Designed miniproteins, single chains, continued (5). Designs and how they scored, part 38

Each design is a single chain, and the fold is of that chain. pLDDT is the mean over its residues in the fold that is shown.

## One batch from the design tools (miniprotein)

Design m17380
Fold by ESMFold2-Fast:
Structure m17380 (fold): chain A 80 residues (1-80)
Amino acid sequence: SPELEKARKALGKGIKAYDEGNYEEAVKYFQEAVKHAERAGDKTLLAFAYQLLANAYEKLGDTEKAESYRKKAEEAGYVP
């Protein structure tokens, strides 16, 4: 679906930004991935995007948002 393709593209851009240490940019792309994964109804991709948001917020020192997104990832079926 177009939404699934957009989610995967945003996820890829976010991962690239994260690997380069651009955590604020990674957050923006992972938020876009969440939006498109929700619209696609892909719970696996949604769970993964939430976990990556948690990781990026942890790197930014936002422990409250990191824990919030970690819980969302687990609720969506993420298994570490």
Scores: mean pLDDT 90

Design m17381
Fold by ESMFold2-Fast:
Structure m17381 (fold): chain A 65 residues (1-65)
Amino acid sequence: EEKIRELEIKSANLFAALGILQAAHDFLEELGEDTSDTRAAIDSIQAELEKVNKELEKLKKEYEK
């Protein structure tokens, strides 16, 4: 269960980071600044979050067996 808990914490941290990056992206867009870095960071975090969530679902399934 420790592995599941670690992944849940990682998922929560990635959700928080995504929220911060989205706010930064919106702020920079409003200022007319280049948003390419924030967009790339958002895409990267979303991809990591998807991987973590898939691993969580897989592990939870294994523990239910």
Scores: mean pLDDT 80

Design m17382
Fold by ESMFold2-Fast:
Structure m17382 (fold): chain A 86 residues (1-86)
Amino acid sequence: SAVAEAQRRIDAALLAALRTVARAAGLSEAEIEAILAGEAAPPPAVAAALEQAAALVREALRRLAAGELTPAEAAALVEAGLAALA
């Protein structure tokens, strides 16, 4: 479905943005995997980027639910916004 495809795109964009920000903050691959697995707390700079990413996703999903965006437009908005945060 279009919604399932949009969710996959949003999830992929979130993972890519998180990895980019974490690497820029100097985290090792093992530290990044621990954060993604929920086994470690992100450092403040990564946590701040995560909060901004979550706000962007919430706004895109709000607009999708309100009928203001199609699923593909919501995914594109999230992809563009997350690229700007990284």
Scores: mean pLDDT 84

Design m17383
Fold by ESMFold2-Fast:
Structure m17383 (fold): chain A 58 residues (1-58)
Amino acid sequence: SLEELLEEAEKIDPGVAAGLREGIRQKNEVIIRAALHELSKLDPELAEELREAIEKLL
């Protein structure tokens, strides 16, 4: 689920997870893309899973 993926991101970088949650709340693709780009430097597989999950909601 999206929430489980966001919780996993928070374990890696709580700032990136906060950015993703805010981007989703605002439906702001610029914020989402920036946070996913930062996450991809740390965990590219998780970043791709989150990108796919978020795309289905927007």
Scores: mean pLDDT 87

Design m17384
Fold by ESMFold2-Fast:
Structure m17384 (fold): chain A 91 residues (1-91)
Amino acid sequence: KVEELARRIRERARELGGDIEISVEEVDGRRVLHIRLDPATTTPEAARAVAREAMRALADGVLDEIRIELDDPALADALGEGFTEFLAEQA
């Protein structure tokens, strides 16, 4: 299930002109999603969409933890905006 989620998130990013590195692991029964955003291959639009999909999966109980690695202020801002948009939608 978490592998299918990873595939879906990557496909969504591709639709928005971004390419991300995504992997999953299980540690002591916890399903962890690892996402790496590279400014050379990712767009702010893709980062925002990725944040929304990951948060939705966390809320739906499909995964237990999200770990995101990025090294770009614009991508970090877009990621935070995606989280905020998801939370606003849940209100």
Scores: mean pLDDT 79

Design m17385
Fold by ESMFold2-Fast:
Structure m17385 (fold): chain A 66 residues (1-66)
Amino acid sequence: MELAEKAVEAIVEAAKKGNDEALLGAQAARDLRELGVSPEELRKAAERLKEAGLDAAAQAFLAAAE
C-alpha cells in the first residue's frame, strides 16, 4: 500500500533535517493502523526504516503490526 511507503519517505526526510524519528514513527504507525494498512505492509515499512538506520521508527511500525 502506497500510504506506508509515503510515511517511510516522510520519516526518513524529516530525520535528515534533525526531527525526532521515534516520535514521527510512532505517530505515523498509529495513523496507518487507523487507516487500515495491513500488518504485512507495516512490517515491510519497518524493514525499510531499519535499513535507513531509523531503529526507533522501525520498532513503532512493528508494534503497530501486532
Scores: mean pLDDT 81

Design m17386
Fold by ESMFold2-Fast:
Structure m17386 (fold): chain A 76 residues (1-76)
Amino acid sequence: DEIEPLLEQLGDPDPEVRRAAAERLGEIGGEETRERLIEVVKDESAPAAKRGGALEALRLIGGEENEAVIREFLFG
């Protein structure tokens, strides 16, 4: 599973590592990648750093659907 180690790297303290992971997830793309990022964001038991990294990755990938999920999570 290529996506799982990239999801963990989204919580890395090094912003360059987080950026590289987000870019790689964007390159992989697809519904599965987006769904797994959304799951991390919504996982209340996940470390704050990992959830923050997932939000950053969703923003970098872009798309109206990602923005809607972020709003629902923060304000719903």
Scores: mean pLDDT 73

Design m17387
Fold by ESMFold2-Fast:
Structure m17387 (fold): chain A 58 residues (1-58)
Amino acid sequence: REEAHRELLRAIGEVLRAIGELLDLELAGTLTEEQRRELEERIRRALERMDEASERLE
């Protein structure tokens, strides 16, 4: 339970960091198609980890 809770918090943190990086690059006008794809992939994987950790918290 404690490990699942920490994993959930880490996954939430990763989603927030990836979104922040995406927004910073977009505002700077330097976001490439490859960087956007990589950041979207990171967000997707972090959301998957959130779902897995949530299941373990029951």
Scores: mean pLDDT 79

Design m17388
Fold by ESMFold2-Fast:
Structure m17388 (fold): chain A 73 residues (1-73)
Amino acid sequence: SVERLIALLSDPDPDVRLLAAGTLGEIGDERAIEPLKELALTDPDPRVRAAAVEALRRIGGPKAEAALAEIEA
């Protein structure tokens, strides 16, 4: 489920967080936008932050574009 994948964005393993972010981007569910924005702003691993940004681009639409604008500010 999307909720399970969102929970995996908080996993202690950065490789798990990276895979979860990528999968959420492929699914394109808007429920992932706010969690992915937070991940892009706060994650200590730059690979995970980059994956979150890419996932937001894949989801697309006005809500994801607004999240990307906040990250780029």
Scores: mean pLDDT 88

Design m17389
Fold by ESMFold2-Fast:
Structure m17389 (fold): chain A 68 residues (1-68)
Amino acid sequence: DELREALRAALEAGRLSPEDVERVLAAVREGRIDPGTRRLLAVANEERRSPLTEAAEREVRARIEARE
């Protein structure tokens, strides 16, 4: 839920579009981190002034590893 809260904060601040938020959530669900997703997570992290990008990337990495 930390990831969703960060994305919503960035969306409310006008830093991300609804399409950007959906893209990040889809990527996390599939366990993929592409360059575009990393950039969007960085934007969300800046808006919340929290290490959310690191936390979100850790979550995605754990999902990828858990699938193996």
Scores: mean pLDDT 67

Design m17390
Fold by ESMFold2-Fast:
Structure m17390 (fold): chain A 55 residues (1-55)
Amino acid sequence: SAFARALLRRNMGLTDEQIARLEELVAAGASPREIAEALGISPRQAAGMARALGL
């Protein structure tokens, strides 16, 4: 969703490439830990992003 992507850019400082990678990982059923490792962020930040996406 456009709103979730806007929140990720504004609140998490993610690039468009990082957001695309996040959406790919979420679609693949990746855990917050796997998302954190792939994006180079903390598991706490990954959990916050999952919540922003309505997961």
Scores: mean pLDDT 72

Design m17391
Fold by ESMFold2-Fast:
Structure m17391 (fold): chain A 70 residues (1-70)
Amino acid sequence: GAVERLRDFVERLIEGALKLYPDNEEIKQLAEELRKLVDEMEKNPDKLSIYEAKINELVRKLLEIVDKLE
């Protein structure tokens, strides 16, 4: 479903970022927060839109950090 696709996307993004910057503490922290939000989204099907918005914001921040490092 849509939640499963978002989880797979987020996990691949995290793996890619950590592969490039394994010692970056901000990336590690965002990865932990993203995984936690995806887990919470799966547990709260009545609040998917709220968790999706939070996940999208953290994904944007992760991409900004990766872009800044390059």
Scores: mean pLDDT 84

Design m17392
Fold by ESMFold2-Fast:
Structure m17392 (fold): chain A 68 residues (1-68)
Amino acid sequence: SEEELEEILANLERHVEYLAEQGVPLDFIRRVVDLAIRTVRERYGEEAAEQFRSRADEILKKVEEKIK
């Protein structure tokens, strides 16, 4: 459901922010995000994965800004 996707996205945001604060390399964080997108695609389909990727890219942009 939409609500489940929002919760998965919120958990992903918290997880990648934590990884960035711990000094984990950005390339590893991107792999974590890619795995999450793949999982969403398998469970919820291509359209849901595309929506999720768009929002995950916003999260990655915020994390990249914090690492600078």
Scores: mean pLDDT 83

Design m17393
Fold by ESMFold2-Fast:
Structure m17393 (fold): chain A 108 residues (1-108)
Amino acid sequence: ANTSTTGSATGGVAGSSNKTVTATATGTAAADATAVVYATVKVTGAGTAKVTISTSTGKKAEATAGEETLVMTVEEQAKAGETVTATVTVTVEGGAAASVMVGVALVA
């Protein structure tokens, strides 16, 4: 059986006017696959958060999270035996706190 590996990480920050949360997830392909990086960011309190997804392959996505839950995705091709690492950086502005969840799903 071909085994796809998925990693996830969760991070959160107690409220401050300028705090950074970093979460990392990895996926290792057992066969050639599409690596789907997903991030969910929830901001609590008054303020916004700048969200950046960066992958080990050099792909990047940016968005701003506010009072609604933000969901972001980035897709990359992974070869058999390749590990895709995704790093999500969330910079909180105002009196807010942020929670982030990151995963990498491998789709053959």
Scores: mean pLDDT 70

Design m17394
Fold by ESMFold2-Fast:
Structure m17394 (fold): chain A 62 residues (1-62)
Amino acid sequence: GAMEEAAREKALEYAREAVAAIASYFPNAEVKVEEVGENRVVGTVTDGDRTFVLEIDARFFM
């Protein structure tokens, strides 16, 4: 229903915010953020030959 969709959208916003917060420690890095499936946000942070990946299940924020 509409309330469940709103809760999911808000949870995805929180997940994206968490990725952005961690990526902010690396101001020269390239950051890619993707929504994968219905409940996952994946952030990839790349600086030259160094890469890390953050995977967040947005349901933790629901």
Scores: mean pLDDT 82

Design m17395
Fold by ESMFold2-Fast:
Structure m17395 (fold): chain A 86 residues (1-86)
Amino acid sequence: MTLTLTFKNVDEAQKAEALALAERYRARGYEVEVDIDGDTITITIRGLSVEEMIGEILRAIGLELDGHKVEIRIDGDHVEITVTFA
């Protein structure tokens, strides 16, 4: 499965956490692409298992419960998660 994570309106701490997430997936042997455009970070991770994907969906739900805006789109084997920080 392919996951695209888009984090919008990030502060410096949130940017560091997103980049650390990308590096953790790279360290585990996943193909990871990162694009930074101002306060927006887009991370694309390829070859995720179902278990990894469920973990990322649960993480996004946690961010929604913490008051951030989250949009999740599932299209076949591609999951897109957009988080807009408050």
Scores: mean pLDDT 87

Design m17396
Fold by ESMFold2-Fast:
Order: C-alpha cells, then sequence, then structure tokens
Structure m17396 (fold): chain A 64 residues (1-64)
C-alpha cells in the first residue's frame, strides 16, 4: 500500500524538515509540505488525501 505524509510548518524550511522526518520515520512514499499551515490544517489535508486515495495518510510536524 502507499503511505502519504502530510506535514505543516511555520516556514517552508520547517515543512521540508518535517517531510524528511516523515519519510525517514514512516517510510512514506510521498510527502506533502504545507508551509505556514498549523497542525489542524495538516490534519484536515491528511484526511482529504486518505479519503481521496484510499491510502494511509499521516501528519508529521506542526502545532495543534
Amino acid sequence: GKLIAVVGGNTAEDAERAAEEAVKRFGADEAIALPGASGEEAIRRAEEIGKRTGWQAGVVGGKR
């Protein structure tokens, strides 16, 4: 199955760092960075992706 990581961060650099961590920790096949997004926004995006693709989507980084 395919695993997609959705990551938030206050800056593009923070989001990219969180995306790298998601790939390393979870073995994610894809990572989506949301610069400037809060943890709540990242969670919402992960839910949309999971519904849309039927694959497992997880959130890494960002504050709630």
Scores: mean pLDDT 66

Design m17397
Fold by ESMFold2-Fast:
Structure m17397 (fold): chain A 55 residues (1-55)
Amino acid sequence: ELLSEEELERVEREAARERALNPSLTSDQAIRRGAERAGLDPEVALRAARERAAK
């Protein structure tokens, strides 16, 4: 697993906030920005978020 469950959850929350504040962002862009806010690698976070979404 690329990120802990807590880290992934934080990224998803930050991504949701980013997208709500700036609706022109794609989901991928929002996740990358959310990861940057959390101090995590954006590409790793994007992959982890997509895996979780595919439950």
Scores: mean pLDDT 77

Design m17398
Fold by ESMFold2-Fast:
Structure m17398 (fold): chain A 116 residues (1-116)
Amino acid sequence: MEKLMAEDPYSIIAKIRAYAADGRLDEVRDLAEGYQALVELDPNNAAALGALGVALYELGKYEEAVEYLKRALALDPNHPDAPYLLRVLGEALEKLGKLEEAREYFEEARRLEEER
């Protein structure tokens, strides 16, 4: 197994999505464990929090995904991945049956995409 270092949030999030789409959940789990360790060392690392949240979503850990995605967005609301993280947060909330909260985040994601 190759050990890859985080280079940028887009590259890592794209990789997590590609592994999940290919059914490679063991790879997604490995990335989630790596980012969890980074978050434990630096709890204000918005990029690591965002990557961890996306990985947890792909693993079906929706409640945990919501927590980490909210933290990432609170630390860096102007992050280039913010519209995508808001969409994943909304999708995780829908999986948890929190449809009203999910809609608010989808609307925020849409607004940010249209303001760019």
Scores: mean pLDDT 81

Design m17399
Fold by ESMFold2-Fast:
Structure m17399 (fold): chain A 67 residues (1-67)
Amino acid sequence: ELKERAVNLLNEDPNNAKGYLEMGKVYYELGNLKSAIYYFEKALQIDPNNEEAKKMLEEVKKRLEEL
């Protein structure tokens, strides 16, 4: 449902930072760190002050370095 909600938000407004943030969270939970980074960076391009996206990007990059 989270993924479907994110897709719906992006269909209504492709420039919706929340939609990209939700997609990033879905991929992060699936362990697809590179896709998660892509979507969190996209959210930050739309809303540079999104603190949650900044924090999630830092967490994903930290996990990628542990590999």
Scores: mean pLDDT 76

Design m17400
Fold by ESMFold2-Fast:
Structure m17400 (fold): chain A 80 residues (1-80)
Amino acid sequence: SMEEMIERWKKAYEHLSKEELQKKLEALEKQIELLKEKLKEAEERAKQGDKMAETIALLLRMVIDIEEAEKKALEELLKE
């Protein structure tokens, strides 16, 4: 589940300083933005009948979900 992924990421990062957590969050936010742009492009190609683009869109959605869970974990640790 998303909540289980968040808890796993929190355990992985609990030893980091607030400064290190902030740096990771900023880098991750940029990565998520780029992945979302790639997802939009893949979804547009998939609508045109590109079966490879359908697979790429599926994989990108999965990666974005994992990255969003990591982002939420970093945000929660920064609030603690």
Scores: mean pLDDT 88

Design m17401
Fold by ESMFold2-Fast:
Structure m17401 (fold): chain A 58 residues (1-58)
Amino acid sequence: STETLVAIHEAEELLREAEEKGNEEAIKLARQAIDYAKQGNIEKASELMKKAKEILEK
């Protein structure tokens, strides 16, 4: 679905940012978000992406 593809893309971008910053916690959250997005669990993927973004903002 379009929602699944968008969530995967956003989670992959977030993983790249987390890797560039070397933030291990954000990397783990972004990887989990990709896995949930691939499963079609957009709600869980979004929650994990939000947590990773909050870590990376600080």
Scores: mean pLDDT 85

Design m17402
Fold by ESMFold2-Fast:
Structure m17402 (fold): chain A 68 residues (1-68)
Amino acid sequence: SAEAEAAFNEGLAAYQAGDYETALAHFRRTIELDPRSDYAAMARLGLIEAHRVLGREAEAEAVRRWAL
């Protein structure tokens, strides 16, 4: 959906700016808006990477297991 694409792009912009907490919020929103879309799949990878950058290995692993 257009909303999921917009949310994903906002998450990517936040991630590139180093605002990982904002990136996490937008990536979660992307998944909520359209959980079966390609944007949701990319957002799950974004969640994993943002959690890893923040040193949250348990949270990154939880997303990895949940995404399968």
Scores: mean pLDDT 84

Design m17403
Fold by ESMFold2-Fast:
Structure m17403 (fold): chain A 78 residues (1-78)
Amino acid sequence: MELELRVEELLALARMYAWLLKKLKEKGASEEELKEVEEKLRRILEEVRRLAEELPPEAAERAEEEIRELEEEIKEAL
């Protein structure tokens, strides 16, 4: 429960930063600003992957799918 909740919290945070990255790109933010948000996202997604290794297989699969979707969203935003 606690581990699953932590993964959900980190994924929610990652989704928020992905949204922010997209908005900053739309506003013509500097490469420095975009890089800062991207680096925060990378660290969050790395932590999610690490924690997902300790989840039951079904929960780990869901977490990996959400990470993949977020990575695609980030790529589209940049």
Scores: mean pLDDT 80

Design m17404
Fold by ESMFold2-Fast:
Structure m17404 (fold): chain A 112 residues (1-112)
Amino acid sequence: SSVPTLEQIAEHYIKEAREAIKKAEELKESDPKKAQEYYLLALAYATLAAEFGDEEQRAEARELAERALEGLKKLKPSEEDKKLAEILMRGVYENDPEGISAAVRVILEHYK
């Protein structure tokens, strides 16, 4: 398909969120700071998946967001990262424009 559907875009972001969680879990003992960055990346992808997804994909995005948030909290994140995670969670559950904007920023900064 030359143009992806919203459901296909959401599925891509769900996959990216899962991969980010996996990388965070692999790094949490050896590089906790990089693990925190990957948990925030997973929250960002889950936020975009919830925005573009159908009801089923939105539920899956919420489950991935909760898993990423739990992992992040165990690593004692900074107050800045805690606030960012709260903003991203509002994007996941409330489609908050600030959360969606923050998700885009997190993803773009990761791939610089």
Scores: mean pLDDT 89

Design m17405
Fold by ESMFold2-Fast:
Structure m17405 (fold): chain A 61 residues (1-61)
Amino acid sequence: SEELKKELLEKGLSEEAAERAAEIVELSRTDPGAALEGLIELAKEDPEAAKAAERAIQELR
């Protein structure tokens, strides 16, 4: 979680956006359905953060 937040911040996300994105990525490991819903919601508010979260989910496989 902390390492992922750091990577997201280094990619240019705000602290709030990095936190939301990291939460969605962690959620994808236990509840992929809830993670997908969170990702869709985040994409409406912050498409850059949503894109970063999606990439992080793919990279952790």
Scores: mean pLDDT 78

Design m17406
Fold by ESMFold2-Fast:
Structure m17406 (fold): chain A 75 residues (1-75)
Amino acid sequence: SAEEQAKRDALVKKAEELKKEGEKLYKEGKYEEAKEKYQEALDLYDTLSDDPEVLKQAMEVASKILAASVKIVFK
């Protein structure tokens, strides 16, 4: 339905915004805050796990969480 499509589009948009916020924080060296934003984005993408169009974005965000985690542990 149009309503369900609008809900999915809103979740994708929110996940994209969270990913961008995380990227900005990561560039600023705020790795703990960046990881939090990436985790929020991943959680939203995971609600869309039946959509192959978002799979690559979820994988990218998961790799960014790992990168931030490495920076947190070895800073």
Scores: mean pLDDT 83

Design m17407
Fold by ESMFold2-Fast:
Structure m17407 (fold): chain A 102 residues (1-102)
Amino acid sequence: MVELELHGPASPEALDALGAAMALGVEAAAAGESGPRSAMVSEDVAGTALTDGALGVVLGAAAGRAGETLVYSIGLVDGKRYRFRATLDAAGEVVLEVEELP
């Protein structure tokens, strides 16, 4: 089970959308991709979050503007930790970069 830590103000809906996006990054990292890497959030998660604005609002508010990066860490129950960098680009697309921490 994934434990999520987010620093900054966010609505429950925005936190849920961000958590889903970060879980996709964990799956990509667990598949043996070495970090740091840029992984595109799936259309299902990114499209839903951007359509209702939740992920875009969280990333924009936390970073202060489009093109800035939100850095977030997730701990897994097996003791592994991952660092995520989520960036909302000028086109409104979310780029998720994942790094496994020691």
Scores: mean pLDDT 45

Design m17408
Fold by ESMFold2-Fast:
Structure m17408 (fold): chain A 103 residues (1-103)
Amino acid sequence: MEEVKKELLDAIDELITELRRIKAKASPEVQAELDRIITELEQMKKDLEEGKLSVEEAIQRLEDILTRLAALANRASPEVRKELGEAIKKFVDKLNEIREKLK
């Protein structure tokens, strides 16, 4: 469990870093939604670190965030859409590896 928690925290950190980079290229409306998602990810990371959120609960919340990111990508410029799609795919792959370890 502790190893899985660390892998999830590292994956969330990488996603936050990537989203901050993509945000710099986005329109103001897309930036605003990315800011909300980044804030939620930062809070989730803190809650997970402090034991206020389980790994399983974090995974469910991350799946909801991924759905929101996919919807946001459809509203973004072609460049931002491509980069969001790549970030989503990398994170989904990591999340699937983490889920396999929980079974």
Scores: mean pLDDT 86

Design m17409
Fold by ESMFold2-Fast:
Structure m17409 (fold): chain A 80 residues (1-80)
Amino acid sequence: SSSLEARLEEQIKERGASPLEKEIARLMLRLISLGPEMQRKVVEIVREALKKLKEGAPRDVVNQEMLERLKQLLEEHELG
């Protein structure tokens, strides 16, 4: 809930996170709250993003791709 969201936002502030990274974090929390299957899908997206970063992909490109994939998951859930 809001206390968990506030705690995550505080951690992000300490790291100097961008507005995009904060949006990704809020969207991840929203998706995770929908249940264990959605949490699993979010974890898979994060793992793929980490692999791309290790392969030398630019952080901004990876963050944008991750945001788009998370938005698609939410849309698919809302449509059924």
Scores: mean pLDDT 75

Design m17410
Fold by ESMFold2-Fast:
Structure m17410 (fold): chain A 90 residues (1-90)
Amino acid sequence: KLEEKAKEYEKEIEKDPKNAEAYTNLAIYYYELKKYEEAIEYAQKAIELDPESPLTPIAYQIISDSYYELGKYEEGQEYFEKAREIYDKL
């Protein structure tokens, strides 16, 4: 169940608050639950903790898509372009 997976990632963050992968996975689950503000918060934290992570483009994509769903199209475009820039560099 999605809720059970979210709790597991929350537990991993409790044990290791710098686990960027767990933050990205939580952002994905909050996005699936249509909790877009929470998805943005967790994805931004993941990027802050590990900007070089292979999951960082996914975190930027979740922020972009979440802003788009919230009607903040301009912010969504900004994060979409950031995801593309990271892909081109890495």
Scores: mean pLDDT 81

Design m17411
Fold by ESMFold2-Fast:
Structure m17411 (fold): chain A 60 residues (1-60)
Amino acid sequence: EAFETLEKELKKVATVVSAEEAEKLAREVIGRVNELVKQGKIEEAIRYAKEAAEKTIEKA
């Protein structure tokens, strides 16, 4: 399901940054994803979460 996929991608981010930074980043990403979902942009929300996770992993 879309939400399960988003949560999985966010967990990947948590593994490559400090716990405090990961929690702060996760809250901000979830906030943005929720706004996109409220606008009916579910695919964009999924893409945003994946890109955020990949950029964080690549930087680490």
Scores: mean pLDDT 69

Design m17412
Fold by ESMFold2-Fast:
Structure m17412 (fold): chain A 108 residues (1-108)
Amino acid sequence: MKEIADIIARAEVLGRTDLAEKARALYDFYLLPNNKEALIRLADVLGLSEEEKQKLLNMSVEEQKAFIDEEIARLKAEVDRLEAENKVTLTPEQQAEYERLRDIYAIG
């Protein structure tokens, strides 16, 4: 639960509403793992084909959980990548502000 909530919050801060929506769908399925409607909504948000949706619906509970865990890991990796890229793309103005804050923390 906490990991999905953290991904949602981080995606929203990055302005990536698409990633936040995917994380929300995963969270809803995590709360209601036997709910076919939640599973269908998740498949739609992930952009799965009708064939892939039918395959997912026919999976065992263990297989469905493994699929969800892999999708959570992929979203976390994408959010981590975007945060790293944002830090690298600091403007000179933002870099100066970062250095100023760093110096304040270095003094104690």
Scores: mean pLDDT 69

Design m17413
Fold by ESMFold2-Fast:
Structure m17413 (fold): chain A 95 residues (1-95)
Amino acid sequence: SEERELILRAIGLALRAIGLIFEADLIEKTAKTEEARELARKARELAEEALRLALRAMDLAEQGDLARARELLRRAEELLREAEELLRKARELNE
């Protein structure tokens, strides 16, 4: 069931990415500084790329290309971690 596990992982990362896109958009619109707005914009771009990779990984897993699916999920996870860090910094600048 590695295919099933990778598909569920892809869905989880896609949902996480959607949440970060929404959060980044809200921070960008409510930012008190240009620096916070810039960080939120960059975080949104990273989360959008992570969403694209997660959806592509799901396709690859369904096709039986488990190795490529795993690689794309790893990259998506790294992008989401970077996006989360940028949003943390954006929130700190708004304090």
Scores: mean pLDDT 90

Design m17414
Fold by ESMFold2-Fast:
Order: structure tokens, then sequence, then C-alpha cells
Structure m17414 (fold): chain A 113 residues (1-113)
């Protein structure tokens, strides 16, 4: 896995574990392969706002066909999943019944083993 993807995931996880609002977006190519990541941290933004921002930031990666982002407000037991299509600019948003830190750790384990 690319070193940069791990670094951005670790940055977002550390912020979420510290009780900050945080999100991370993963850029995927046309074959669903991870090619980039973007972490966003805020003290005031909602999990939804951060998930959308992280998805857009990841989608700006050259070669990205889609982006998947997880975001959460500091201290929240729930998080937000955002999925963006680069072709259409469409963003789909769903609430997850787990904290952002837990969701991001699971994502990191799936991507980097």
Amino acid sequence: MAERIREELDRAIAAAEAGKSAAVGIALDENGRPIGAAAVVSETASGRELAIEAARAAAATPGAASAVAIGGAGGSATSVLAVMSVETGTILVRELPVSAADAMRRLRDALVG
C-alpha cells in the first residue's frame, strides 16, 4: 500500500481519538484500487461536512474515478460515509452506527493489513 495513504489515515485516526472532528477520503481508480488519500481535521465542522470535504479532496487526485470518505464530529458515537463519483460529481451520504475512529481503524486494517 502507498505510504501516503497510511499517513493520511493515521493522521485522521489520531485526531478522532483526540476528540476532534476528523475525516479521511480515499481516492479509487477505475478498477477500485486506492491511489490517494486526504485527511481533514476541524474543531467545529459536522461529520457530514467533513466527510464531503474529504471525499472532494481525495477525488481531486489525478486518475481518481471515485472517492470514499469517513467523517465524524468529535465525541460522536456515529460517523458519516460519503461516496463520490468523479464523472458525475454526485455524492451519496450515509450515517454509520460506529464512531469515526472505529470506522477509520477498520478501513486502515482493510487497506494496509
Scores: mean pLDDT 85

Design m17415
Fold by ESMFold2-Fast:
Structure m17415 (fold): chain A 90 residues (1-90)
Amino acid sequence: SEERKKMEEFREVEVKIAELAEEKSKDGGVVALAKALAALKWAEKNKLPQEVIDIIKGILERIEELVKLSEEQREEAKKLAEEVLKELEE
C-alpha cells in the first residue's frame, strides 16, 4: 500500500527531524516546537492520512500549552523547522 509506505517513510523522517533539530539547537523548548512543526509540514506536503495529521496537530497544541516560549524562541523554532525540512530534501 502506498499509504503504508508513506507511514514507514514518515517514521524514518521523524527520527531524522529529531537528530537534526537536536544537533542545531540546545534549547529544549525550541527543539520540541521545531520537531512538531517540521513533522506537521512534512505530513501535509506528503498527503498523510487526515487522522495522522490531526494527531500531529494535537501534539503541536500540547507543546504550545506546556512550553511557554517567547516570541523570539517561536521564530527560532519556525526557522529551525524550515532548515531541518530543507536538509531532508537534500
Scores: mean pLDDT 85

